# Designed miniproteins, single chains, continued (4), part 23

Each design is a single chain, and the fold is of that chain. pLDDT is the mean over its residues in the fold that is shown.

## One batch from the design tools (miniprotein)

Design m12819
Fold by ESMFold2-Fast:
Structure m12819 (fold): chain A 56 residues (1-56)
Amino acid sequence: SMMEEAEKKIIEGAKKAAEEGNVVAAQYALREARDLGLEKAIEEAEKALKEAMSRQ
């Protein structure tokens, strides 16, 4: 479904942001996940944000 595709895309973007230490990209992914109410994407984006922040 379109929502499953959005969830995967957000999770992939969040993981990439975490790997790169890109806090702004991780924050953007979290906002998108929350706006769409995608629980798995929210959890993964929150983890990604914490990881990105720890790399600064």
Scores: mean pLDDT 84

Design m12820
Fold by ESMFold2-Fast:
Structure m12820 (fold): chain A 61 residues (1-61)
Amino acid sequence: SMEKTREAMLRWGRERGSEELVEKALEYIEKAKEAIKKKDYETARKYVEKYKEYLDKIPPD
């Protein structure tokens, strides 16, 4: 399911000429997942905020 979500998000970014921004966003969410596994919730929250920042840079339709 996460792999399908990744592919869908990358397609969405390509359609908008912003695949690199989507890739950066996905890098941060993976870092957030690793921080959660370590129970470092403060660091995980910071990575989620970076994920949102990169998504916000992608133009709407």
Scores: mean pLDDT 79

Design m12821
Fold by ESMFold2-Fast:
Structure m12821 (fold): chain A 75 residues (1-75)
Amino acid sequence: SDEEAIKYVEKALKAVEEGNTEEAIKYAEKAAKLSSNPSNAQAMLDSAKEFLKEGNYGGAKMVLEGLKTMLENAL
């Protein structure tokens, strides 16, 4: 559900703040799979992964916050 997906996005955001890229990706992937719009969620996830690979944690955070907003608007 989108409500469960939001909880995983929040865990991904916390992992980004902690500098834990592997956990951030893991939780974000879980959120995308639980989304009612998996294709859009996957596109945002792919963007966040690219920012994380570049060490751009600010960019990754912005994309994940956007994903959270998208999921909240679906509720």
Scores: mean pLDDT 82

Design m12822
Fold by ESMFold2-Fast:
Parts: C-alpha cells; sequence; structure tokens
Structure m12822 (fold): chain A 61 residues (1-61)
C-alpha cells in the first residue's frame, strides 16, 4: 500500500540522519513532508510524519 511504502521511506530516512547536522535533518524532514502531502491524504501524511519523528527521537537519543 502507499502507506506501507511511505513508512518504509520514513525508516530509511531516519537511518540516513546518523552523523548529519540538525540543518540537514530539518531540510530532509521538510522535503519528505512535502512529498507525502502530494501523494497521501492529510491523515496518512500526519501518521507517517509522527512515525518518522518518533523513530528519529529514538535514533538520536
Amino acid sequence: SKMEEALEEADKLVEETKGKSQEEIDAAFQAFAARLAERLDVASTVEVLNHYLKKLDEVLA
């Protein structure tokens, strides 16, 4: 499903944040959010972004 594909992309992007600056992480987040908004409904976009932020917090902690 499009949701499963988006969640897989979120997990990959979180792994790619390792060793990056906060500016790079913020830029990647904004670009990802924009891509999701074009491809998914609002509720699905919010769910994927919440998953991304939760995973990001776990990886950077």
Scores: mean pLDDT 82

Design m12823
Fold by ESMFold2-Fast:
Structure m12823 (fold): chain A 74 residues (1-74)
Amino acid sequence: MSEEEELKRIEELEKQLTSPDPAVRLQAVNELAELARTGSEEVRKKAIEMLKKATQDPDPAVREAAKAGLAKIT
């Protein structure tokens, strides 16, 4: 995936994080965690910011997935 494709995917994931369905938000968090590890510098920076926001999610599974994603890149 190119940086341009990864940035476009991040825009889609940002929309998914606003979904009323916690399962959709959980899937978005898992993909953001992968991009935070494997993406380009700008992609990783954006993914990390979104993961930090997801640690405040009302769903505990979404929060734990976001925390786990951040732990793997720190």
Scores: mean pLDDT 82

Design m12824
Fold by ESMFold2-Fast:
Structure m12824 (fold): chain A 72 residues (1-72)
Amino acid sequence: MEPTVKELLTKGEEAFKAGDYEKAIEYYEKAVEKTESPRERAVALDGIAKALEKAGKYDEAEKYRAEAEALR
């Protein structure tokens, strides 16, 4: 069964809380690909940015935050 956007966002949050930032990014990227909602896309992009910041990839995180803000 293919996961829903909400399920992917939840799995991303769970991976982030577990400290698995790479897995969190993977789930959030799948949510971005699957969603047609700008609001859900912004949430997923914020999630990627937070995970990238935790991984020390600040320049990449800034790009995702800027994209998320453009959707608000």
Scores: mean pLDDT 82

Design m12825
Fold by ESMFold2-Fast:
Structure m12825 (fold): chain A 60 residues (1-60)
Amino acid sequence: SDAKQVEAEMEAYREWFEKRMQEDVKKWRDLGIPEEAIEKSVETGRRVLAELEEQQRKKA
């Protein structure tokens, strides 16, 4: 019964996460971190988010 609620909460969390990641990217650019490192961190963050979502579904 909670599958629909879980999906809605995960979508809200994903939107919040992406917004926050964009803020972090701006911070990293201001610090002079290389674009290649920023891109790698963004890709890693997205993979971690996907794994976290899968774990949340298994737990819920």
Scores: mean pLDDT 79

Design m12826
Fold by ESMFold2-Fast:
Structure m12826 (fold): chain A 109 residues (1-109)
Amino acid sequence: SLAELKETLVAQLDGLIAVLTLIREQTTDPAAAALIDELIALAEEVRALLRSTDDPEAILAALEELLAAIERLIEHLADSTDPVERVARAVLEADAAALREAIARIRAL
């Protein structure tokens, strides 16, 4: 159901925000830091939207915007040799995969 998907997505976003906050504290590249800060802010906005609406089209648009932001940060980190940024990339790739699955499930509703 949409309600169960929303609950799962809120939990996933809470986890993403927590992990990104920890990674941000260790991030020394100002460009990566700025992209992480923007992604945290967007994830918080999407989480708030999920709590305020049952409109599947609004939810899809927000998740697609979040996925695009995650993919931009993954691309920025693609050639990084920094261990913290490599961990960040792996976490983001896993979260991007989870979001693609969630988007597909909502489209099937």
Scores: mean pLDDT 86

Design m12827
Fold by ESMFold2-Fast:
Structure m12827 (fold): chain A 73 residues (1-73)
Amino acid sequence: LEELIKKYNLSPIEARIVRAIAEKGAATVGELAEELGLSQSTVSRHLRRLEEKGVVKRVVDENGVTVYAVDPL
């Protein structure tokens, strides 16, 4: 995880988001917003950037809920 943060030069807020996702295995925008004290729109913008970098991926869970997981590939 620390190697991932350094490799992609993640900002402090991006690093916090990635760590939170890694600790949970997967997380929704709402879960991250509540845990990190950020708005859902702020979390969504950072998740989009992290997805563009290939650091996280968007998946749909068994309940049809969109979640994000760490994917360094």
Scores: mean pLDDT 78

Design m12828
Fold by ESMFold2-Fast:
Order: C-alpha cells, then structure tokens, then sequence
Structure m12828 (fold): chain A 55 residues (1-55)
C-alpha cells in the first residue's frame, strides 16, 4: 500500500540522516557500517515494492 511505501521511504531517510550525523561526529565505524547495510536492504525492499506497484 502507499502507506507502507511512505513509511519505508521515511525510515530510509532517517537512517541516512543518522549515518551522516555519525560520520560528522566521528562516531563508531561499526555502527556506521551496520546502518549502511540496513539502508541497502531497505532500499532493495523499496525497489521490489515499486516494481510490483508498476505492474
């Protein structure tokens, strides 16, 4: 649904912001790597949903 898509996009944006903030602050490299991995997985899911909605 559109609501699920919007929520997923919002979560991706929140993770991106957190990654940028951690990089600026010189945060934990492991936490940054984990968040980048989670973002990539969520982007993959988003792309699958968008492809399915265009069918």
Amino acid sequence: SSSDLEELEKKIEEIERKIEELKRKGGDPLEIEILEGVRALLEGVLNLIKKKESE
Scores: mean pLDDT 81

Design m12829
Fold by ESMFold2-Fast:
Structure m12829 (fold): chain A 101 residues (1-101)
Amino acid sequence: ARGEAEAEVIVKKDGKLILEVTASGPARVTAVLEVNGKPIAAVAGDLEPGQTLRAEGKDVKKGDKVTLRVRVEAPEPAQVTARLYDEDGNLLAEVTVEARP
C-alpha cells in the first residue's frame, strides 16, 4: 500500500520546528520539511504502531512558507499521521496519509 500527502503553513514566529510522525500499522515513511522550497529537515524509517519518528528544523523566520511532505509504503493498509509543532509545542499543521492498495 502507498500514499502521499502535503501541507503548507506560514510560520508566525522565529525559531525551530518539531516534526513527529506516527503510524497505525507497519509502514516505511519518508517525511521532508522545506522552507521556501529549501529542505531543512528530513526523516526516513520503518514505523511500527506506538513508535514515533522525530525531526527538527532550525532557523525558521516569521513569514516563512513551510511545506511538509510525507510519503508512505506499507505491506498492508495503514494510516500515518505527521504533526508539525513550533518550539513552544503549538500544533501548526497535521497531515494524515492513508496508504491504500
Scores: mean pLDDT 83

Design m12830
Fold by ESMFold2-Fast:
Structure m12830 (fold): chain A 97 residues (1-97)
Amino acid sequence: MKEELLRLLDEAIGVVSQAADAAEKAGDFETASTLTLYNIQLAILKNDLERGADPREVARTAAEILEKAADVAQKSGLTDYAEKLRELAERFRELAE
């Protein structure tokens, strides 16, 4: 479970980073900044998990961050990234069971 969560956090960080870059390239600096903040929060969660934080709490928090990131990406027209972020949020929710 911890190894799977670390792998999913790395994937989520990558997708959010790509979405932020896409927003910046499109000139939507507000969306890019917001996604960058969510990416920082995910990186903090990864560090917390590596330091012995409760995996279920980490998974729940990651799911919430990714749902917010998906909404922001969707409003910016980044539909492919929004879909991927929602898929990742669902996978984190399954691990939080």
Scores: mean pLDDT 88

Design m12831
Fold by ESMFold2-Fast:
Structure m12831 (fold): chain A 57 residues (1-57)
Amino acid sequence: GPAAEEARKERVKANIRAAAEKYNLPEEVVQEALELVDQGKYEEAERLIVRAILEST
């Protein structure tokens, strides 16, 4: 339901922020990923963050 989707968005955003801090990801990439989460594009947001992490390691 709507409450479950809202909780999922917040959890995914928290994970994105944690990864951004840990791997020093660019703010532009973080902002784009958060916007994708707001649009419900979780897989696209995850792929973007994973790519950014791989490029930082």
Scores: mean pLDDT 84

Design m12832
Fold by ESMFold2-Fast:
Structure m12832 (fold): chain A 100 residues (1-100)
Amino acid sequence: HMEELERKQAEVKKELDSIEKEFTKVANEAWDAAARAYQEGRKELADKLLEVIKKASDNINKAYELIGDPEKVDEARQYIEEAKKNITEAKKLVEEVRAL
């Protein structure tokens, strides 16, 4: 049981590190896109994009906080899945801005 939890923790940590790397790239693109949306008068789109990026960041930080405890690995994984959804939504919003 404990050995399985430790193995799962190591695997989830690697996934989290990968997601953080992808987040950094998407966040940079999102900041540029939000600035453009704001300049184009699309303030609501800019605000939504920044809110989604903030949610992704908060979920990643929470997952890092939880991953230190092998007993909380499943809870950490839930935050990773939410961060993935937020990153996917951010990518979609960036493409919406690029279409402006």
Scores: mean pLDDT 87

Design m12833
Fold by ESMFold2-Fast:
Structure m12833 (fold): chain A 68 residues (1-68)
Amino acid sequence: MPSPTQLALGAAALRLVAEHGEGVSLRAIAEAAGVSVATVYRHFPSKEALLEFAGELARAGLIALPAA
């Protein structure tokens, strides 16, 4: 089971990618989740790994896009 920090990062990544596309920076995702970039790298080796994780959470129904 992912940690609360991993879930927060996945949710932030999915939201920002939905709003701004896959070009969104790792720093922006970290800021949205309320953590440092160093904390992100503690949990994920790359932005690509974080985005893959976020996609898997969305596909599994653990994270949904916010209803407008």
Scores: mean pLDDT 75

Design m12834
Fold by ESMFold2-Fast:
Structure m12834 (fold): chain A 77 residues (1-77)
Amino acid sequence: AKEDLERGKKLLEEGKYEEAVMDFTRAVLKDPTLVEAYKLMAEAYKKLGREEEAQRVKEDAISRLKAAGLTPPEEFL
């Protein structure tokens, strides 16, 4: 999970947005409470021009984080 998150961050910095999304997706599948991975995944989708996918990621994050007993980030609300 954390390894996928760190690799995704590096890919995002390099402009490899599709590969970054794949690593962030893997991170949240392993640990659905990784708030940072959802934030960066939504950012990567926006950089790809996939605004609907970015919005869906935020909605899924809110649902998953609430199910885990966590407060979603205010920027997702």
Scores: mean pLDDT 80

Design m12835
Fold by ESMFold2-Fast:
Structure m12835 (fold): chain A 66 residues (1-66)
Amino acid sequence: KLEEEIEELIEKLKDPDEEVRLEAVKKLGEYVKKEGSERARKALEEASKNDPSSLVRVTAREELSE
């Protein structure tokens, strides 16, 4: 289900592996762009401000630009 996948991706934003978090950010961005998911958008806004990696924060901000 869509909601279950979004929650799984939000959990992946807590992963110690930067690459896992980057993939989660990109996938959440797809749900914002194609489905208009408010839950995914809020998760990306949080990641863009709070993730320890500048690369992850920048990528989340770029995904929100649409």
Scores: mean pLDDT 82

Design m12836
Fold by ESMFold2-Fast:
Structure m12836 (fold): chain A 68 residues (1-68)
Amino acid sequence: SSSEIEKIRQQVFDITDQMLAQMAAETDPEKRKAIALQAENQIQELLSQLPAEEAQRVRDEVYARIEA
């Protein structure tokens, strides 16, 4: 169970890092919005597989990465 949680957590972080890299390279506001929406949908799907407390912990870590 903890190994599955860690796999999902890593997938969420990989999606977040890819989103940040794509957004840094993109100048079009509508394309940036699409990138963010696609990443948010993928993250939401993955987090739905976690217990609520673990999902919230991962969400907080995602926000910390975006704010850095």
Scores: mean pLDDT 85

Design m12837
Fold by ESMFold2-Fast:
Structure m12837 (fold): chain A 75 residues (1-75)
Amino acid sequence: MENELKGLEAAAQAFHLAYQALAAVEAGDIEKAREYLKKAEELLKKAAELMGEDHPAVQAAQAEVERARAAIEEA
């Protein structure tokens, strides 16, 4: 239960940081977008460690991180 709560918090925060990275790309702030993506990737890794990569919350955060990464690479 403790690991699941911490994992859910990490996954939710990773999702929000990836979303902020996408918003930063749209604003033209690629440096800020890369900082948000780095933090999102660290939290996603932590969430996967705590809950497993197949957990729905981890998969949702991973999809958003992937979108943010693609947007930064195309910028």
Scores: mean pLDDT 85

Design m12838
Fold by ESMFold2-Fast:
Structure m12838 (fold): chain A 60 residues (1-60)
Amino acid sequence: SLEEAREYIRKAREALEKEDYDLAMEYARKAEELSPDRELQLEASVLILHAAVGKVVKKR
């Protein structure tokens, strides 16, 4: 549902702030799957990209 998608986006953002990139990616992917709205789907996709980049940078 739309509200569940927004909740996962919030959780993904919180995980990113904590630099928990694996958790952020998991929540963002869940938000993307649940998003019927293109705007929320794009927001979730951006969060997935942010988490992926953060994980790669942190590993190096």
Scores: mean pLDDT 82

Design m12839
Fold by ESMFold2-Fast:
Structure m12839 (fold): chain A 62 residues (1-62)
Amino acid sequence: MVEQAIQALEQNVRLMAEQGWDRDFLERSIRVAARALRDKGVPEEEVEEIVRRALETMDRLL
């Protein structure tokens, strides 16, 4: 469950980075995804891990 969410968000971040979206847009996209996960009832600890992985992926691509 968590791994699938991480992979989906990482894929989205990679696609946006390849299309030339800047760091600010990528960070906002990640924050919006985090809020959506909390709204779905994903535990905060899992949301934090998903966000951390997405930010690490963004940093590696930019």
Scores: mean pLDDT 78

Design m12840
Fold by ESMFold2-Fast:
Structure m12840 (fold): chain A 56 residues (1-56)
Amino acid sequence: SELGVRLIQHELGLSEEQARAIAELVAAGASPREIAERTGLSVRQAAGAKEALLKI
């Protein structure tokens, strides 16, 4: 969702492209580890982003 992309972009200091990639991975059911490995985030940051997106 566009709202989710804007939320994680703001909270994690990410580019729009990075935020969209994370949102797509979360929508596909990726684990925090998979998100971290594909985006360069820490597992903790990936878990936080996934939790934030699932609350929307």
Scores: mean pLDDT 79

Design m12841
Fold by ESMFold2-Fast:
Structure m12841 (fold): chain A 59 residues (1-59)
Amino acid sequence: ALEEEIREAAERFGLDEAELRESTQRLIERGYSPERALVLAVTAEALRKIGDEIDEELA
């Protein structure tokens, strides 16, 4: 199920499950398939996390 895939992805990539769920749901609302929405959401959340870590290290 999509919710299980979201949980697994959040655990695997160290992302917040609730944030990943929200991002995935927003992409589904924009017309993406659940599978594509999840991949895009994971990518976006992972890039955001990397950006936050860089900002913290440079600050």
Scores: mean pLDDT 78

Design m12842
Fold by ESMFold2-Fast:
Structure m12842 (fold): chain A 79 residues (1-79)
Amino acid sequence: SINVTDVPLKAEEVKELVERLAELLKEQLKEAGIEVDEEKLKKELEEAFEYIEKNKGKEFIVDQQVLDTLEELEKKRKE
């Protein structure tokens, strides 16, 4: 049987997920008083997006718990 916690995402959905994770990471680090290396973060995001784009014909499998955790963190940070 297919694992029901696995969520297949398309390239566009994965890119959005990566952007959301990067925003949350920046906010969490700022809250902790940690300086974010913006140049390194930009490079990592560009490399991640390039990888996703090159693999856009494939499905990316993400655990539902990752999505749930991301939504919970975003709600806590949003407004």
Scores: mean pLDDT 72

Design m12843
Fold by ESMFold2-Fast:
Structure m12843 (fold): chain A 69 residues (1-69)
Amino acid sequence: MEEAKKKMEELIKEFRELGVPEEVIELLEKFRETFDPKYLDEADEKLIETLGEERVTEIFRELAKRLKK
């Protein structure tokens, strides 16, 4: 449980560095606290709406590279 929350904190930090809007970060923080998948769905929807599908794909690609280090 605690390890999963720490992993989410690291993920949220990387998302902030990659330019994910604060509204999406707030939804990810709610998911970290509740583990309710509705917040992940809302975060994904808002992220695509705000940045567009192409930019979201770039962010996840970069995130995957950073998390492997």
Scores: mean pLDDT 76

Design m12844
Fold by ESMFold2-Fast:
Structure m12844 (fold): chain A 58 residues (1-58)
Amino acid sequence: MEAVLSARESLEQGDLDGAVAIARGLYERQGDKETATELLREAAEGGSEKAKKLLDQM
């Protein structure tokens, strides 16, 4: 819950890299692929190449 809120706050502030880092943590450490994918999709739509590459690997 807290990690998702932090990621959304980062997205709203334009910190796409911060959101990607949180999403990667959810995917790798907690196995929450669905939430991670949603956050990465929003970051990619915001212009993050890191998010696009990570989505391509998932």
Scores: mean pLDDT 78

Design m12845
Fold by ESMFold2-Fast:
Structure m12845 (fold): chain A 88 residues (1-88)
Amino acid sequence: AALAAARERLAAARARIEAGLPAFIEERGLAPEEQALLREAFRALAEAAEALLPYRAAGDEAALAEVAERLAREYRELGERLEAALAR
């Protein structure tokens, strides 16, 4: 189903970021404030994604899957942007 596929993509995107994040933080020696901001940003995005998924579950499953896919893409993009910014 489209919803199940979207949830799988979201979970995969989250897992990819989480797998790389500890090594990146350790290698770059991020300040505590930067680490806290990074973790807060990921948590807020995950909470938003989770809150939106069931809200529309009884409606248009295709539309819900589209929203979940957009959030998964935004989660990946946020991770890439933060990595690029912190690499300076």
Scores: mean pLDDT 66

Design m12846
Fold by ESMFold2-Fast:
Structure m12846 (fold): chain A 74 residues (1-74)
Amino acid sequence: SERTREILRRVAEAVEQLKKVMSDEDVAETAARLLRILAKQYNDPELAAMADEVRELTKKDPKKAIEYLLERAR
């Protein structure tokens, strides 16, 4: 849980920087891929579930996918 939160905070920091130079869809897709990689690396089911949710939200509304991720990182 503590490690999951730290990883989420780092991903959220990266997302905030990427938002300045990329489209919302590209940011959300990049975040989902990064979360998936980290979920596998740390064998973290919470990160895996969040990666899946970000992926599904990105298909419908990339801005909502980003909002979901940033809210979860708080």
Scores: mean pLDDT 85

Design m12847
Fold by ESMFold2-Fast:
Structure m12847 (fold): chain A 77 residues (1-77)
Amino acid sequence: MEEFLKKVKEAEELAKKALEAEKKGKYEEAAKLLEKAAELAEEAAALPEVSPELAEGLRKAAEALRKQAEKAKEKAE
């Protein structure tokens, strides 16, 4: 549980930082932060204590974060 909460919290923090980076026009930084957030969400979904329903939700969240990262990369300079 502790490792799960840590990974989810880190993913949320990185996603928030990515939104702030996008507001500042730092799209390359935002893309990297979103990719790391997606990675942490997938790692949390893979933990043994996570229910199948919660794991599916986390994988969908990771997919959404990866799509946001791709859009940010398109705008990156």
Scores: mean pLDDT 81

Design m12848
Fold by ESMFold2-Fast:
Structure m12848 (fold): chain A 60 residues (1-60)
Amino acid sequence: SELEEQIKAGEERIAKLKAEKAELEAAGDSPENKAKVAYLEDQIKIDEERLRKLKEKLKS
């Protein structure tokens, strides 16, 4: 279904953001890296909330 495809795409996007965050954390804790990590954390939270709502729609 379209919802299942959107959920899969959302999970893949979140996984990519988490991988990027992990790479930046491994690279060091410069102010630039900390700012980028914070930005990625916010994006992950937004995408996880979107994914949660999509999963709720699938259950109904």
Scores: mean pLDDT 84

Design m12849
Fold by ESMFold2-Fast:
Parts: C-alpha cells; structure tokens; sequence
Structure m12849 (fold): chain A 80 residues (1-80)
C-alpha cells in the first residue's frame, strides 16, 4: 500500500526530528558532554523504533503514531 509506505516514511522522519529535539534539550539543560553521553542510548532507541514502525501493517495504527509524534514534537519545541 502506497499510503502505508508513506505513513512509515513520515513516522520515521518525525522520530528522527524528535531525537534531534531531545538532544538539543539535553545540551541546553545539562551541557554538551552529558548530551554526547546520552546520544548512543537515543540512537539505539531510534533504531528500535524504526524497526517497529517498519514491522507495522495497520495503516490506522501508523496514522495514530504519526499524530502522536507530531504532538510530542510540538510540545518539545514549545519547551525549548
């Protein structure tokens, strides 16, 4: 399904964006050294999340994840 593949691509791009926002927040609140220490953990979580997204076959579930990620990003940006 083209819609399914598009939703997966969108979710993955949003996940990558969210990771960058979390790293920026960590740098601002705890400093660059602490953010660098946490980067491998966030990268592993991103890899696992991407694998999960790619395993999904339900378009409705993917659309919900996309909207939840958009909301999480908006909230994270508002707190920066």
Amino acid sequence: SMELEKAKEEAIELLKRYKELLLEKLRKEAGEEFAEKKKPELEKQLEEAIKYINSLTDLEELKKIVEELRAAIAKAEALL
Scores: mean pLDDT 87

Design m12850
Fold by ESMFold2-Fast:
Structure m12850 (fold): chain A 71 residues (1-71)
Amino acid sequence: SAKAEELEKKAQELIEQARKAAEAGNYDEALKLTGEASRLFREAASLIEDPKKSVQLLTDGAKAAAQALYA
């Protein structure tokens, strides 16, 4: 779905912003950005009919969010 791809792209952009915020020591902002990214990943996953692909997207998103916060 084009909508799922757009949501995933926006979530990835928020993860990159969260990484930069964490690197700058702005952890409150990094947590807010990863929270918003998680919401978008869940919305994108809800548009994926294949349960295995949906779970993979959520797992990859969670790993990306964790990695951004430990930057």
Scores: mean pLDDT 86

Design m12851
Fold by ESMFold2-Fast:
Structure m12851 (fold): chain A 58 residues (1-58)
Amino acid sequence: MEIVIASVETDDPEEAARAALEKAEARGLEPVGPVHTQQVTDADGTVVTTAAVRARPR
């Protein structure tokens, strides 16, 4: 079991979640459970959303 993480400069958690799921699929992994997202805002107003999903080999 692995944790697949993707960080995207976006305020849209669905965009970050899609990036994490596409990364898992590219590695031949199947997502297990929900995608967890977290947003961080930098001092200059840049929003970064990080998505993490647990995945296993098919």
Scores: mean pLDDT 81

Design m12852
Fold by ESMFold2-Fast:
Structure m12852 (fold): chain A 79 residues (1-79)
Amino acid sequence: DEQTLEDGLARVREALAKNPSISQEDRDRLLELAREAAEGLIETGNVEAREKLLEGINKAVEGDVEAAIAALREAIALS
């Protein structure tokens, strides 16, 4: 649900804030894309978009910025 997605985004924010290898610009970009993907998913309920959003969040937590951006963009496109 919306609350679960917001809780996921909060965890991503905390993980990114503690990762010194991720630039502020990349952190801001990832958070913006994740928010847009979450908003689209809440409106459409698309299952494939949800899977891509979760993939993007997991990649962002791992510090794989490129993979995270790709997955989040795909989630937005599916929503």
Scores: mean pLDDT 76

Design m12853
Fold by ESMFold2-Fast:
Structure m12853 (fold): chain A 90 residues (1-90)
Amino acid sequence: AEELLKEAIEYLEKGLEAARQGDLEKAAEYLEKARELLEKAYELTGNPAVREAVEVAEEGLRKARQGDARMAALLAEAARELAERALETL
């Protein structure tokens, strides 16, 4: 679970950077990968912070697909903070 959260955080950071650069196709790819890893981490841990990170990452992915780079970036950052908090409480 810890390794899944660490990998998800790396993809959230990549998604944040891509969104900041206006590369919404890459932002969506990275956010989708992060969501998949967070979902697997949630299945293993049942941790509510991981569940919140999944939901925020899904919303970020949706915003990236809608062309909203600013919201995609903000949600990627929020999901990263939630995932980091979850990692601290494992």
Scores: mean pLDDT 87

Design m12854
Fold by ESMFold2-Fast:
Structure m12854 (fold): chain A 87 residues (1-87)
Amino acid sequence: SSALQALIEELRAELEELRRQGASDEELAAFAAARFLEALGAPAELVEAALAGDLRAYAEALLALRAALQPPTAEQIAAARAVIEAL
């Protein structure tokens, strides 16, 4: 729970900084999606596609991931949950 709380606070600080810089709700959502995918151990290509908001590239990367990634670990699930809670 302390590790989860630390992740939530870090993500909230990053989102708040982006808001101060004038980030839109769409940009904040893309950032949060990228952090969620990173937390799940997704490859860099999928994280980059999420950040760019390219839904086609994102879908293609997800299909590639289906062949390569094992199910998320409990630690990865906890980290992904922290991203959701930071929203």
Scores: mean pLDDT 70

Design m12855
Fold by ESMFold2-Fast:
Structure m12855 (fold): chain A 105 residues (1-105)
Amino acid sequence: DEAEQREALAALEELARDASPEQARAAAEALGGALDTIRSGTHKPSRFEIELAIVLAEIAIRGGASPEGLQVVRETLEELLKITEDEELRERLKELIEEIERLLE
């Protein structure tokens, strides 16, 4: 199952390079759907789920998600940052939040 998770992340990372507007919308919607679960604190996201959220955020950014979509993505990443203890993942989350803030100017 770990191998399948790594293959899924690699496939999404490839998709992020050439992300379409429709894929960007789908990625933003998926992250928005996760936001309430993250805020509830009833589920502790795994490392894989945090890495998945990072790749979905990259897809949303590169595919040109709407300002409203990017706001939801930023909120989801900010909630993940509050609960993420891994410094490498924290830095990646911070960089994506800053990139989204620049795009929303």
Scores: mean pLDDT 85

Design m12856
Fold by ESMFold2-Fast:
Structure m12856 (fold): chain A 61 residues (1-61)
Amino acid sequence: EKITEVVETVVPDDEGAISQAMADALAAVRAKHGADRELKFEVKVTKEGDKAVVTLTITAE
């Protein structure tokens, strides 16, 4: 069965912070739905002043 999760995180507008937010979101979805599932993901980063809104759409099959 196909599972889709959307994770949104607000971080400082910094590449390291954005990358960490993406890694944390992916790890959380893996922990919740099982490490043995294939994961596909799309990343959207929206700038909000000095912050970045990182939206990950993760699909597990």
Scores: mean pLDDT 77

